# Ledger of designs, part 73: designed miniproteins, single chains, continued (5)

Each design is a single chain, and the fold is of that chain. pLDDT is the mean over its residues in the fold that is shown.

## One batch from the design tools (miniprotein)

Design m18527
Fold by ESMFold2-Fast:
Parts: C-alpha cells; sequence; structure tokens
Structure m18527 (fold): chain A 81 residues (1-81)
C-alpha cells in the first residue's frame, strides 16, 4: 500500500541518518547501494542488511544506537513482508 511504501522510505532514511552520524563510510556504501537499486523492495533489502550489520558492529561501543538499528531492521522486515 502507499502508506507501507511511505513507512519503508522513512525507515530507510532513518537508517541512513544514523549511519551518517556514527559510521560515515558505511553510510556512503548504503547510499551507493540505494542509488543502484532498481526497486523499493531492493532498497529495503539493502537498508535492512546494513542496519543488521551496523547493529552488530555498534553493540559494544554504542548499545543504544545498536538497539535502534536493530529495531529499524525489524520494522523494515515486518512492513515489507
Amino acid sequence: SSMDEEKLKELIEETLKLLEEYDPAMAEALRRGLAAAKSLEEQVEIAEMYAVVASYRFKETNPEVAERLFELAKEMAEVAK
């Protein structure tokens, strides 16, 4: 639905913003992945992957950011189905 697409785009944008603040190199890689994607479905798959990887990487150094990235990945998976 249109609302699901808007929510997915919002979740992708929030994931990118967090990565821009805490890991600019990973954010740049995500931006390139999003630009190369041919559909919203592919963008969601890429963003979800980066959110999961980043949540793991930040688990020890910044647990609050790790938790938020994990929740973003989970929400993307749930909304996209």
Scores: mean pLDDT 87

Design m18528
Fold by ESMFold2-Fast:
Structure m18528 (fold): chain A 76 residues (1-76)
Amino acid sequence: GEVATLPETALRAYELAKEQYGDDHPLTLSCRADVLAVQGRYEEALEVCNKALELKPDYAEALNTRAHVLRAMGQL
């Protein structure tokens, strides 16, 4: 099912983004935050999202990932 493939999809997206854009690109950081969120590491995921938004404050993908993490933590 979709739920069973979601962690693999997030990890693959992170590896691809890291290879193409490097570790500190907003897209790579957003993908890394998704991987951490799937693993239940919400504090680390939020930290990575904030780092992506420091690099590009209006980056919609990072904002969306951050909202998802905050919701999972019960804060949004």
Scores: mean pLDDT 76

Design m18529
Fold by ESMFold2-Fast:
Structure m18529 (fold): chain A 112 residues (1-112)
Amino acid sequence: SLFEELEKLSDELLEALKNEDFEKAEQIKKEILELLEKILEKHELEQEYIDKAKEIADEMGVPEEYYEVLVKAIALAMKYIEEGDLEAAAALQKAVNALLEFFKKKKELEEK
């Protein structure tokens, strides 16, 4: 399943960040983003979910460079929650959280 792979990559990203292996974290981040794009390509999202997801992304401080893909991932997670697919929703939420942790740590390093 693409969602099982997304969960695995998200766990690997968090572990790489914990170990301060930023080269590995950058590679896993790229793989997560590529996998999210493949998942999102298969799903049509109603504007209502996208609008709600934008509010959440703005509150989370999502970087402009990754804003569109993370908004769509959040929107898809919300749709899966409403449809009762909690496993798919959890995988998407885990990936969003792992990517946000990456961006936060990268910013902290660039400000030093």
Scores: mean pLDDT 85

Design m18530
Fold by ESMFold2-Fast:
Parts: C-alpha cells; sequence; structure tokens
Structure m18530 (fold): chain A 71 residues (1-71)
C-alpha cells in the first residue's frame, strides 16, 4: 500500500542518515538512537548504525516507526 511504501522509504532514509552520522560521531549517534528507540539493545543499535540489518531488526524498526507515528 501507499502507506507501507512511505514507511519503507522513511526507514531507508533514516538508516542512511544514521549511518552518515555514525561515521562522523559514533558516540553521539548511539546516544541519540538509544534516546529515540529505547526498545533496542546496544547490539541492535550498532547493527542499525552500520546498516547490517537482519530481517528481525527491520521488522522491529517498522513496528517502532508505526507506533511513533501513532503517538
Amino acid sequence: SEREKEFEELMEKLLEDIHEKYLKNKEATKESLKEAVPEFSDEEIENIMNKNLSEEIKKKLREVLKKQAEE
């Protein structure tokens, strides 16, 4: 659906921006992500920042983004 496509595009842009920030300042980017998505473990945050995403992490990200959009 159009909404699902929009969420996937937002996720891709978010991940790209996070990776760029991670390369510039790893510590600040990690802290910002922990603040924004406290449901993720440190290992999951590291994988997100490095764009090394499993299907489980991608699914979890989509669910978090949907909840944030609702709130």
Scores: mean pLDDT 74

Design m18531
Fold by ESMFold2-Fast:
Structure m18531 (fold): chain A 65 residues (1-65)
Amino acid sequence: MEKLEELRKEARQAAVDLANAKTPEEKIQAGNKLAEVIRKAEKELGPQQARDLAVEASRLREKLA
């Protein structure tokens, strides 16, 4: 359970960084970080939790845009 909360915080931060990214370099870096967090979630928590985190991050990104 603690691992899910940790990865959720990282995914949210990456989504915020991606939404606030102004340059192509910043967008690539934030996007790669988000992808890495989702990959770690899939490996450690499984595909369902990784999908949930990706959906939450996508919703946050759209809300900020």
Scores: mean pLDDT 80

Design m18532
Fold by ESMFold2-Fast:
Structure m18532 (fold): chain A 84 residues (1-84)
Amino acid sequence: MEEKKEEARKLVFEVVDKLVALAKKKIEKAGGDVDAFNQQVAQQKKQLEEVFDEILKELGPEEVIEDAKAALAKLDAIEAQEKA
């Protein structure tokens, strides 16, 4: 159980980190406050950590892992197209 919980957490936070990186680039291009954005992201990540056990209890770690892997595959495909 603990191994699947750690895998689900790692994958979900990897998706979040990739989405944050994309959003950060967009905010930078728009002339927005990147430091304020980073502070808000840190607070939201803490909240996600606190509710993550309830999310796993509701959806199950295997479903969370599958959904996160699918999201990562889509993000990786987008990143590969942008670099090509």
Scores: mean pLDDT 78

Design m18533
Fold by ESMFold2-Fast:
Structure m18533 (fold): chain A 62 residues (1-62)
Amino acid sequence: MKVRVRTVDGRVAEGEFNPETGLYEGTLDGKPALIGPNPSAGPDAAAVATRDGVFTGEIVEE
């Protein structure tokens, strides 16, 4: 199952669900990223974790 997240600065992260970790593994701007829920920021909010930091975004269904 794939997910897309639009970050607050307009970047798009895309990931595919890994059932072993319970997270989506993918990329943000071509760099490796882990995507998970961010309930502290809202019900449709996601956290996008990269080597350069953690970015908040909104889950978009496609």
Scores: mean pLDDT 76

Design m18534
Fold by ESMFold2-Fast:
Structure m18534 (fold): chain A 72 residues (1-72)
Amino acid sequence: SAREEALLQLAKAHLSEAERYFAQKDYDAAVQKAEETLALIDSLKNPSAEAKELRARAQELLAQAKAALAAA
């Protein structure tokens, strides 16, 4: 649906921001944007293969950002 496509595009934008913050070592912001990405994807009623791939990428980034915060 158009709504689910819009949510997927928004999730992609948030994931790109999370990746940018992680590259800048702003791990707190990376965690926040990764969690927002996961919330958007989890709101999808019928997640596509692309949505599932984005979810896996967001989960990995979230884990890495949290580990970096714990190591600091």
Scores: mean pLDDT 87

Design m18535
Fold by ESMFold2-Fast:
Formats: structure tokens, sequence, C-alpha cells
Structure m18535 (fold): chain A 72 residues (1-72)
């Protein structure tokens, strides 16, 4: 269902956010910059709700590939 795809996308965004935040903190990024990034992630979650199931599936796959690349 679309609700299941939105939930999956949100979980992937949470994982991506965690990885990026760990990197940003390790590099000494300001709290203001970190807060701005977190706000962008929330905006992307809202955007995901507006997509068709087909568009959302493509975005989920792209996000999953990005997470795998970051884990290297």
Amino acid sequence: SKEELVEEFNKLLDELEKLVLEYMRSQGFSQETIDAFRAHVEQLKEYGKTLSPEELEKLIEATRELIEEMKK
C-alpha cells in the first residue's frame, strides 16, 4: 500500500539522517547546520507523501543505494 511505502521511505530517511549526522558531528559542523539538515529531511518526508506509489518506489530504491554507498 502507499502507507507502507511511505513508512519504508521514512525509515530509510531516518537511517540516512543518522549516518549523515554522525559524519557532520565528526567533522565539527555547527549545530545550526545540523538543525538545517534535519529540517530538510523532515521536508523530504512530507514530499514523499505527495508522490505516486511508482515514484515513491523509485525514490526508495535511490535512497537505499545512497545508504549502501555511505556505509562503505
Scores: mean pLDDT 87

Design m18536
Fold by ESMFold2-Fast:
Structure m18536 (fold): chain A 89 residues (1-89)
Amino acid sequence: GAEEGLKAGREAAKKATEAGIKGGNGSSAAAAGVSGIGASVSGYLNPEGGEEAGKEALEGGEKALKAKDGKEAAEEASKGATKASKAAE
């Protein structure tokens, strides 16, 4: 539930931030990190949706890590965080 959402969101934020740093865009890395944190909070507030929210956040973070640059990394992380927030409803 909430614990899985928090864990996955934290991992997504970490991976997105690392991808942004590798891409040389600190602003995009920061945006991706914030998006991952948002997903974690959504999972914490909705225990039933938390597990699904965590899975979506983790997938977004993994796609962000595989991105070619920091902008693409931030976009993938943001998409994952948005899906996670909706799943947490």
Scores: mean pLDDT 61

Design m18537
Fold by ESMFold2-Fast:
Structure m18537 (fold): chain A 102 residues (1-102)
Amino acid sequence: MERIEKAREEMVKKVKELIEQLKNSTDDEIADAVADLIAKWLKENKLSREERQAILRAVAHELLKYSYKIAYKTLERLAEKVPEYRDEFFKARILIDIEKSA
């Protein structure tokens, strides 16, 4: 049985590593790279809705710590790359908007 906690930790770590590698790149380049990483992982892993939501929330929170603009663009690109989960990405974007306002 795959555990949500381990998947969240591994995905957040990969996102952090990718952002550090691309720290001098444009917002669009960072957003595209992060979106590709997450899209590939979602396509390769048959997750429950609850598992996807937990991972997307963790990733959205990590991206928000780095840049609101990159977090927003990443979720927008994910909706284009994985349209079957568009509503879930929209919910993650609402979470970012709430945290940004705090």
Scores: mean pLDDT 78

Design m18538
Fold by ESMFold2-Fast:
Structure m18538 (fold): chain A 56 residues (1-56)
Amino acid sequence: TGVELLRRAAAGEEWDYFLQLVNDNRAAAGHAPLDAAQQEAIREAVRAAVARIEEE
């Protein structure tokens, strides 16, 4: 599930796979791949989102 993917991405286990999915989706929408600053922002957002989901 998406939540499981986010948990693994937050833990660094599936980060490359998660980034690949995000970049594939961005490419389909005509956007450039995420730069380093955008990747860092998304990493923090994913960790925050996972924490909130687990607390509901």
Scores: mean pLDDT 74

Design m18539
Fold by ESMFold2-Fast:
Structure m18539 (fold): chain A 59 residues (1-59)
Amino acid sequence: SDIDEAIKAVKEGNLLAADRALSRLVEKGVITREDAEKALIYLSLGFYEKAIEILEKYK
C-alpha cells in the first residue's frame, strides 16, 4: 500500500523518497499535511520510530 511504501522509505532513512511518498499520500487525501510534515521533521532529526508511529495511525 502507499502507506507501507512511505514507512519503508522512513525505515531506510531515505529523506527524499519519504518526502515524495508522503506528498503523494497528502495529494490522495490518505494522510493530513500536518502529519506528513511532522513525520518528515522527525525523520530529519533521526527520530525514525516517531515518524513511523504517525504513519501507522493510518493503516
Scores: mean pLDDT 85

Design m18540
Fold by ESMFold2-Fast:
Structure m18540 (fold): chain A 69 residues (1-69)
Amino acid sequence: SLVQQYQQAKQDFEQALKQGDLEKARQYGQQMADYVRQWLTSQGLPDDLVQAGVDAVLEEAEKRIAEAE
């Protein structure tokens, strides 16, 4: 399921941050955003709200990566 794929990507993101692998953390953050896009689209949300949700996930991931530096 998309929820399980998102949870796995989130776990991989957190592991990458703990290991100091900021490049992998960014890649997993992108995967999280991709799964959120798929889920919001499946709920029938308009494209602007889908993009807002994706942007929020990416902004949070970038903030956490910056704080880990």
Scores: mean pLDDT 87

Design m18541
Fold by ESMFold2-Fast:
Structure m18541 (fold): chain A 65 residues (1-65)
Amino acid sequence: MLADARAALAALRAGDVAGARALLERLKPYFPSGATAALEALDAGDLARAERLVEGLVTLFEQLS
């Protein structure tokens, strides 16, 4: 979970939208609301919002690990 969240953030920062989308789909079972919100931001083309939402997921999973 944390590794997938970090990989999604790295993909977004590298401009790999397709890779980030695949990783966020994998995160949906673990945090459906956050993963869905990030995917919706990607679908809207709001990359800054998607990155902020994924940063929040990384921080949350780091605090729980």
Scores: mean pLDDT 80

Design m18542
Fold by ESMFold2-Fast:
Structure m18542 (fold): chain A 65 residues (1-65)
Amino acid sequence: MVVGKMKVGGEQTSEDSVGKGTAPINMSLEEAKEIAEAIAEDVKELGVEVKLEVKGDEVILTVKE
């Protein structure tokens, strides 16, 4: 099953209050993939097998049962 995904290649905005505007955050596909691979490695050491896939600008983690 899919336990997480991240979309990159765009901007994320946060609405912290009315009139404050937005705080854009950019994350590269490479950075998102590196984070996902680190997570997969950590859970693999705990005995959980995880499959990492990249679909366009999304990084998807799937746990194998």
Scores: mean pLDDT 57

Design m18543
Fold by ESMFold2-Fast:
Structure m18543 (fold): chain A 62 residues (1-62)
Amino acid sequence: EKEKLKEEFKEKVLEHILATQAARARDPTATVPPPKIPEELSMEDITEVNLEAAREARRRLA
């Protein structure tokens, strides 16, 4: 279902954000490859997931 794909993608984006932050704490030039975007998700779905993941990451990093 689309909602499950959005949830799974959000979790992957969140892990990517956290991994990037952790890597940059050790090396400011470090980069982590972004997760693959599911074909079923629209641009609006992707934007929503990215915003939710970023908000959750800020909460966890604070």
Scores: mean pLDDT 77

Design m18544
Fold by ESMFold2-Fast:
Structure m18544 (fold): chain A 74 residues (1-74)
Amino acid sequence: APSERERALVLATLEAVAARELSLIEDPAKAAQFRARAAELLREADVRLREGEPPSVVLETAYQRLGELYAELS
């Protein structure tokens, strides 16, 4: 299972990526959709880390999904 430190680092990295992507969305309604759906992706990532999935796999999967979400809403 990932350590608390490893889990915190993955989540902090994903939060930083989501914050950067959110800042680039000009439409307030699309920005609100991104914020809500990104929060769901981060919650899923936290659950997966707590269930013992490898941090590298969780980070890579969530990073790709955030990028897809940004492409959909930008």
Scores: mean pLDDT 87

Design m18545
Fold by ESMFold2-Fast:
Structure m18545 (fold): chain A 104 residues (1-104)
Amino acid sequence: SELEREETLLGFELLVAKGALDLVRRMLERHRDKLSEEEIAEVERLLREAEEELERAEALYRELEERELSDEERRRLLEEARELVRRAMELARRAEEILLRAIR
């Protein structure tokens, strides 16, 4: 149904977000010598916060897969998980902007 499609889409969004965080982390390690201590600390803070948001989204996604839920409860958890993924991606984007500024 539509909820099954949206749940599948959330699964893809989680994989994309994990990839984005991993890429930013690899960029930080590759270019660490080009950043100030303050820039490194800010990128690490943003990545940590993004990872915490993503871990919460993954926990909700697991709950969707493992529990018998009403359609209303499934919709609510999907909306909450998507908001968490959106926040994680925004934090990753901010970290990427700091890195891109430093390597120019």
Scores: mean pLDDT 88

Design m18546
Fold by ESMFold2-Fast:
Structure m18546 (fold): chain A 70 residues (1-70)
Amino acid sequence: HHHHEAMRARLEAERKAFEDTLQRLNDEAVEAGKTDPEKAAELQAQRDALVKSRQDELKKLFDEMIKRAS
């Protein structure tokens, strides 16, 4: 059943890529905070938006999985 296993592997890879992106944005926000606090806030808002978007999608998937199990 490669379809279900492929979904798990994809989620794991997406989690790693997502964490890498968050780390990069955080590093850029810290650096920007020394020159432009507004730019740091913008980068933090971008990070927040990415987290929210990802959480919403994962919540949808988890809700569907839980609904099928219970």
Scores: mean pLDDT 78

Design m18547
Fold by ESMFold2-Fast:
Structure m18547 (fold): chain A 98 residues (1-98)
Amino acid sequence: MRRELEGEIAEALARMQLSIAKLLLSKKDYEGALESVEAAVRLTKEAYERGILSPERAKELLEEAKKLLEELKKHADEETKKRAEELIKEIEEELEKI
């Protein structure tokens, strides 16, 4: 019961970070958007590793994060783009384990 609530909170927080990333992308704040996606990925990985987030939900959140990073890469500076590429690789490795 408590674990289910913790999973719901973790999913809600990850989705909130992805929503913030979308807002920041619309404002051309690519570094801020990347930081929000990094937070969403971290929350998703931690919740999945603890067994409080289902594989389906973890995959959905990680795939959404990857899509936002691909969009961010089109417009970001070289440093932010490299950080986004590294995070995409981390997401792909995590998706293979789920």
Scores: mean pLDDT 86

Design m18548
Fold by ESMFold2-Fast:
Structure m18548 (fold): chain A 61 residues (1-61)
Amino acid sequence: SAVDELIAKLLAEFRARAPEMSDEELEEFVRQAVLELRNAGASTAQIAAFLDGVQAIIKER
């Protein structure tokens, strides 16, 4: 789906940029990504999957 493609794109971008981001920049990226996903019609489960992916990337950076 378009939403699943958007999630994959956002997680790939986040993974690439996270090592160079401040904590404030990470929080802003996640906030904007969630808004973009919601505007694209993402379900609660799809947003949760995105946030799980974000959390995994943050913990392993």
Scores: mean pLDDT 86

Design m18549
Fold by ESMFold2-Fast:
Structure m18549 (fold): chain A 71 residues (1-71)
Amino acid sequence: SIVDEIKKLRAEGLNLAEIVKRLKEKGYSAEEIAEALRELGYSDEAVEAARRLAEGEDPEKVQRELVARQV
């Protein structure tokens, strides 16, 4: 499942933006990615940022916002 894929990528040390890119490469939609992240307990801000990145928004801008909101 997409949830298991995210868990695997997190275990490999990928950050949220990197996880979203890998899932898009595998053919998952922005909506599927957002739903799976919400199930895993990611913040609303992280889920929104991931959806935006998956929909093709400026990856540098989205990554800066995600990194700034970490920890």
Scores: mean pLDDT 76

Design m18550
Fold by ESMFold2-Fast:
Structure m18550 (fold): chain A 70 residues (1-70)
Amino acid sequence: SIDDIAQKVADVLEKKYGVDGNYVKDLVKTALRMGFSSDQIAELVGAILEQKYGLDADEVRKLVLETLKS
C-alpha cells in the first residue's frame, strides 16, 4: 500500500539520519498520491532533507531510490 511504501522510506531515513520519520512518511505519501515516479520522489525527498536538515541531497536521493526499488 501507499502507507507501507512511505513507512519503509521513513524508517530507513530515520534510522540512518535521525530525521523525523512522520514528516518523511507524510511527504512520501503525498508524492505517491500525486503520481510521482520513484525517481521524482527520490529527488524531492533528497532536496527537502538537504534544505531542512542539511543532508547530502545525492546521498539521500540514492538511498530513497534503492528503498523504493526493493
Scores: mean pLDDT 89

Design m18551
Fold by ESMFold2-Fast:
Structure m18551 (fold): chain A 98 residues (1-98)
Amino acid sequence: MDEIAEKLEKEFKEEIEKVLKSYEKEAEEKRKEVEEKGDKELKEKASYELTKKAYTDFLEILKEKGEEELAKEIVKLMLENSHSEESKKLAKELEEKL
């Protein structure tokens, strides 16, 4: 587990930062939309969709750099460590895209 984290920090720091900045911008835009509509279900759905997009974009960057096996290992770890139905669903959907 630590080896994957160290590799991501050393080799993919710039890519991770780009995904995080994109995520923060989209999260702010979605938060404004949810605040305007006042719907709790819309808030939960927006949070799920943003998280899914951030992980999808990050995994695509890893695949484009030839690190497809690392991307698969990350998704496998997410699936194994998912404790909620929502987290398990996210990990499974990410696995299907690999």
Scores: mean pLDDT 72

Design m18552
Fold by ESMFold2-Fast:
Structure m18552 (fold): chain A 97 residues (1-97)
Amino acid sequence: EKLKGAIESIAGAVKGILDTAAELDPRARPVLEEAKRLIDEGVKSGNAVEAFRKAAELLRQAAEEDPETRHILQRVADAFEGAAKKVEELRKKAEEE
């Protein structure tokens, strides 16, 4: 399938993780919603990798400041870093084809 569809699918999966995390810990919801906005903007502008990495950094900074939500925020940040790597690999493969 087309690279754009694959990137949107990855973004959708990560946004699902954000929604689940917000339901598990509503105190984290504001920063998770901000991360979701960064992802949507990055995907629309063609800067998905940078958006995933910026969202991960935002969540790691929030985790450092709030011990109560730290575990959930760190796990979501790890998922965002994984998503960034997958998008980079897909783009490289598309360029080599």
Scores: mean pLDDT 80

Design m18553
Fold by ESMFold2-Fast:
Parts: C-alpha cells; structure tokens; sequence
Structure m18553 (fold): chain A 86 residues (1-86)
C-alpha cells in the first residue's frame, strides 16, 4: 500500500545517513561500492522494522531493542567491509 511504498522509498536515505555517521564516528573510509551494498541491505531491514512498528507488531521496548541491534549490525558490517578492502 502507499505507506509501505513511502517507507521503502525513504529507507535508503536513512540507511545512508546512518552509515555516514558510523564512518565518521569509527574513522572508517569505505569504497562507494561497499557503501552502496551496506545501504541497500540495511535499507531493507530498516523498512521492515519501521513497517512492523507502524503495524503495531512490536512493543515499544521490542522496537527500541531491534533498532539498537540494527545500528550495531550496520556498525559491524562497516568495520568488516573496511577490513576486507585493506
């Protein structure tokens, strides 16, 4: 539906901003290809989490816990990608 389409359209931008912040905080330099891959994968996960939250499938505590886990997974993937490019 229109809400799901709007969430899907916004998610890549949110993922890109989050990854850019992680790169700055961790002192990482990723290739454009590595950034694009992480953004695409994490955008899908962000869209799923936001959709589940909007649909009332998650409690507030569950949503917050999943959001923290997602940020930490993105951070881990950024570190792994940077290490693989060295």
Amino acid sequence: GPVAAAIAAAAPGVAAEMLAEIEREEGLTLSPAARAEIVAEMAARIAALVSDGYAGKLSREEFEARAVELVEEMRRRAREAEAAER
Scores: mean pLDDT 83

Design m18554
Fold by ESMFold2-Fast:
Structure m18554 (fold): chain A 83 residues (1-83)
Amino acid sequence: SKEDAEKLAKMAEEGYEVVKKLAEQGDYELASEVAELLSQQSEKLGFKEVSELAKKSSEYMKKGDIKSGLEYLKKAKEEAKKA
């Protein structure tokens, strides 16, 4: 629905800012958990592409690739705005 799309866009934007701040502070595990939470919430709302991009972000962060993790989370945020 339009309401679910608007909620997702807001969650993705807020989630991206939280993850970016946590990554800047060196809290990589918590950053990956926030990205995973966005993936799970996106899946529940039926936005598969956003979910897959956020999942990819979490996986990269868990591997210590913070730059790729943030890039994929930015893609998730941009995809959420298209919904």
Scores: mean pLDDT 86

Design m18555
Fold by ESMFold2-Fast:
Structure m18555 (fold): chain A 61 residues (1-61)
Amino acid sequence: PEEELTPAERRVIRALAEQGIVTPEKLDEVDLDAMAEKLGVSRETVRRAVERFRKALEASQ
């Protein structure tokens, strides 16, 4: 799993987890542009991180 994530993607996932956004439903409500601006990453980086985090959460259910 670590080999599939860039440092920037891991930073996004950490920020989401710190906010309690740890379910697929809450991930669907994330503003990708706002998160990208807040963390200084591209919108595409946030989208990829959210997608990978969602898959990990789905695998745990």
Scores: mean pLDDT 78

Design m18556
Fold by ESMFold2-Fast:
Structure m18556 (fold): chain A 110 residues (1-110)
Amino acid sequence: SERVRRLAEEAREAVRQAAEILREMGRLVPESREGLESAARNLLDATERFARDVTRRALIELESAGGVAMITASVTAIASGKEEVRKLMDELSELIDRAIALAREAVALA
């Protein structure tokens, strides 16, 4: 349906922003850059698959990718000790929560 498509696209946009934050964290903490870039790519791939086929399985893959991204970001923030990195982690958390909420609504309507 049109509403399902719109929700999936909004989830994709939230993940696009989350991926940008992961990459910015990698710029500020170069030693974590590879892990953060991997997490960003996994999130983008998961939402691409979800937007292509709105299923519970694709939602679970997106939730898993989001969890990995949050673990990677949290470890990076703790290791760096930088306040600016902690703020980016907070923004990342909000965007991932938003993407998952939108994706869950899309699956419920599909």
Scores: mean pLDDT 90

Design m18557
Fold by ESMFold2-Fast:
Structure m18557 (fold): chain A 92 residues (1-92)
Amino acid sequence: MEAELAALRERLEALLRRDLERGREAARNIPDEAVREEALRALEEIGALHREALLARAAGDEARAAALEAELRALLERHRPVLEILAEAEEA
């Protein structure tokens, strides 16, 4: 369970960091409009929070980075169903 979330996070980070446009393009392949919009919002929220966590870590603010990473984990758990659909859409 813990490893599953870590693997999903790693996959999402690779997708967003390597090819943010590809992630958004994959979301466009989702047939359900509501799910597609949720996926796009999830990508934006996760990307913004992940960026803030990286900036905090680069600044040496370990306490802030840890807090932001905890929020990121909670956000990934909240959006897990739509992130799984995104991963499938990317492979389609």
Scores: mean pLDDT 73

Design m18558
Fold by ESMFold2-Fast:
Parts: C-alpha cells; structure tokens; sequence
Structure m18558 (fold): chain A 79 residues (1-79)
C-alpha cells in the first residue's frame, strides 16, 4: 500500500505538538521523571524519522531527527 507523503510543514507541526506536550508533562514532574519523559518522546520521534527515511521522505525525517535531538538535550540538562 502507498503511504501518503508527509510534508515538511506537517512534520514541523507534529514535532512542535510533541515538544509542547512533553514540556507540559515535564512541568508537573520531578527533574528525573521529566528527563525520562523527554527521552521517551525522543525515542518515538527517532523511530518515526527512521521510518520516513525508508519511505524516501528525507526532509520530514530530518525535522523529526532535529526535534528528537532537542528533547535529548533537554533530558541531559535535567539529569
């Protein structure tokens, strides 16, 4: 089955929503728990990026990878 292409704009919207949700959860948690949330969301975004690369959607994949790195950096600062 053909997968509908994800636009770079859609990828930015999706990653922005994911980051905002992670930040809201983190704000209600201890620093250690917040770091765990950021790492979990980052892993999900990296899995999505890998899948997008396999579909030839390199621009969308790059947006997801950059968002994952941002969350990983936030987790590192808290831990």
Amino acid sequence: MKVEPVTEEQAREATRAALEQADRLAATLSPQQAADVYRQVARQLRQAADWLKKQGQDEAARVFEEAARELEARAEELA
Scores: mean pLDDT 80

Design m18559
Fold by ESMFold2-Fast:
Structure m18559 (fold): chain A 55 residues (1-55)
Amino acid sequence: NVLKKLLKHKSWQVRLAAVEALVKLNQVDKFKEELLQIARTDESEEVRLAAANAL
């Protein structure tokens, strides 16, 4: 699953784009655990906020 790999990418901009793509594709429920982890622990505040808002 390409989206799962993008959520773990070293670039925060790529991780942010992956979170936004999940929302647009209506796949939030499929990646709920990954999004919860990102919202709590990601190094980028922008990425954490995007994941929290997606949930």
Scores: mean pLDDT 84

Design m18560
Fold by ESMFold2-Fast:
Structure m18560 (fold): chain A 74 residues (1-74)
Amino acid sequence: SKAEEAVEKFRKELEEVKAYAIENKLSDEEVEQARDTAKAEIRHLAKKYNVPKSVEDELLEYVDRLAEEVKKEI
């Protein structure tokens, strides 16, 4: 479905942002700003494609995990 394609594309974009953050040694503040932006994008995507709340919540938790992993690597 279009919703599944949008979610998969967004997950790939998040992994690219993670790689960029680690390579460029982003500050904790920059990582937190990226986290807030990603969460806002998830909420927008969920509303646009009628993504179930359970999937939206899983994506939000995924972003939180990625941000914490990035902070540990920097």
Scores: mean pLDDT 84

Design m18561
Fold by ESMFold2-Fast:
Structure m18561 (fold): chain A 63 residues (1-63)
Amino acid sequence: SMMKEMQLEKSKKVSALHGEAGDVARRHADDPRRRDELLDRIYREIAEVEDTSVEEVRARRAA
């Protein structure tokens, strides 16, 4: 099913973006302002892929 294939592709992309977020947090641990700026960009991309809001992505991460 095309729908199942699209869902799998989205899941893979979201997983990769969460990996990038982890790398950013590690590499910019000494610069919280830059870290948060880069994380915001990644979370916005996750929100676009999942067709949701940045607030929902942040809320799920906090939970």
Scores: mean pLDDT 79

Design m18562
Fold by ESMFold2-Fast:
Structure m18562 (fold): chain A 94 residues (1-94)
Amino acid sequence: SELVEKLKELLEKLGILTEEIVEALERDRESLNEAELALAIVELLKKLKEVSKEALELRLELLEVALKYAKELGKEEMVKKIEKEIEEVKKLLE
């Protein structure tokens, strides 16, 4: 199914294509008809949009942790890079 291959390519670009996800997609390919498979992919894409916001919020939390440690270690160049990325993530969450 071309739809499953397109989904795999999207998940690979996101860095989340795991063996467990591949096995789940192959199981669905064998058990679902083409219409059911297409609807399952649509629902997954809706969930990925919700997860993308959660991923941005987590990225912000991780950047704030990294900023704290970079300041404690006196890494001024790293501090500036992290602060710039925090501003960019905050704009994406608007």
Scores: mean pLDDT 75

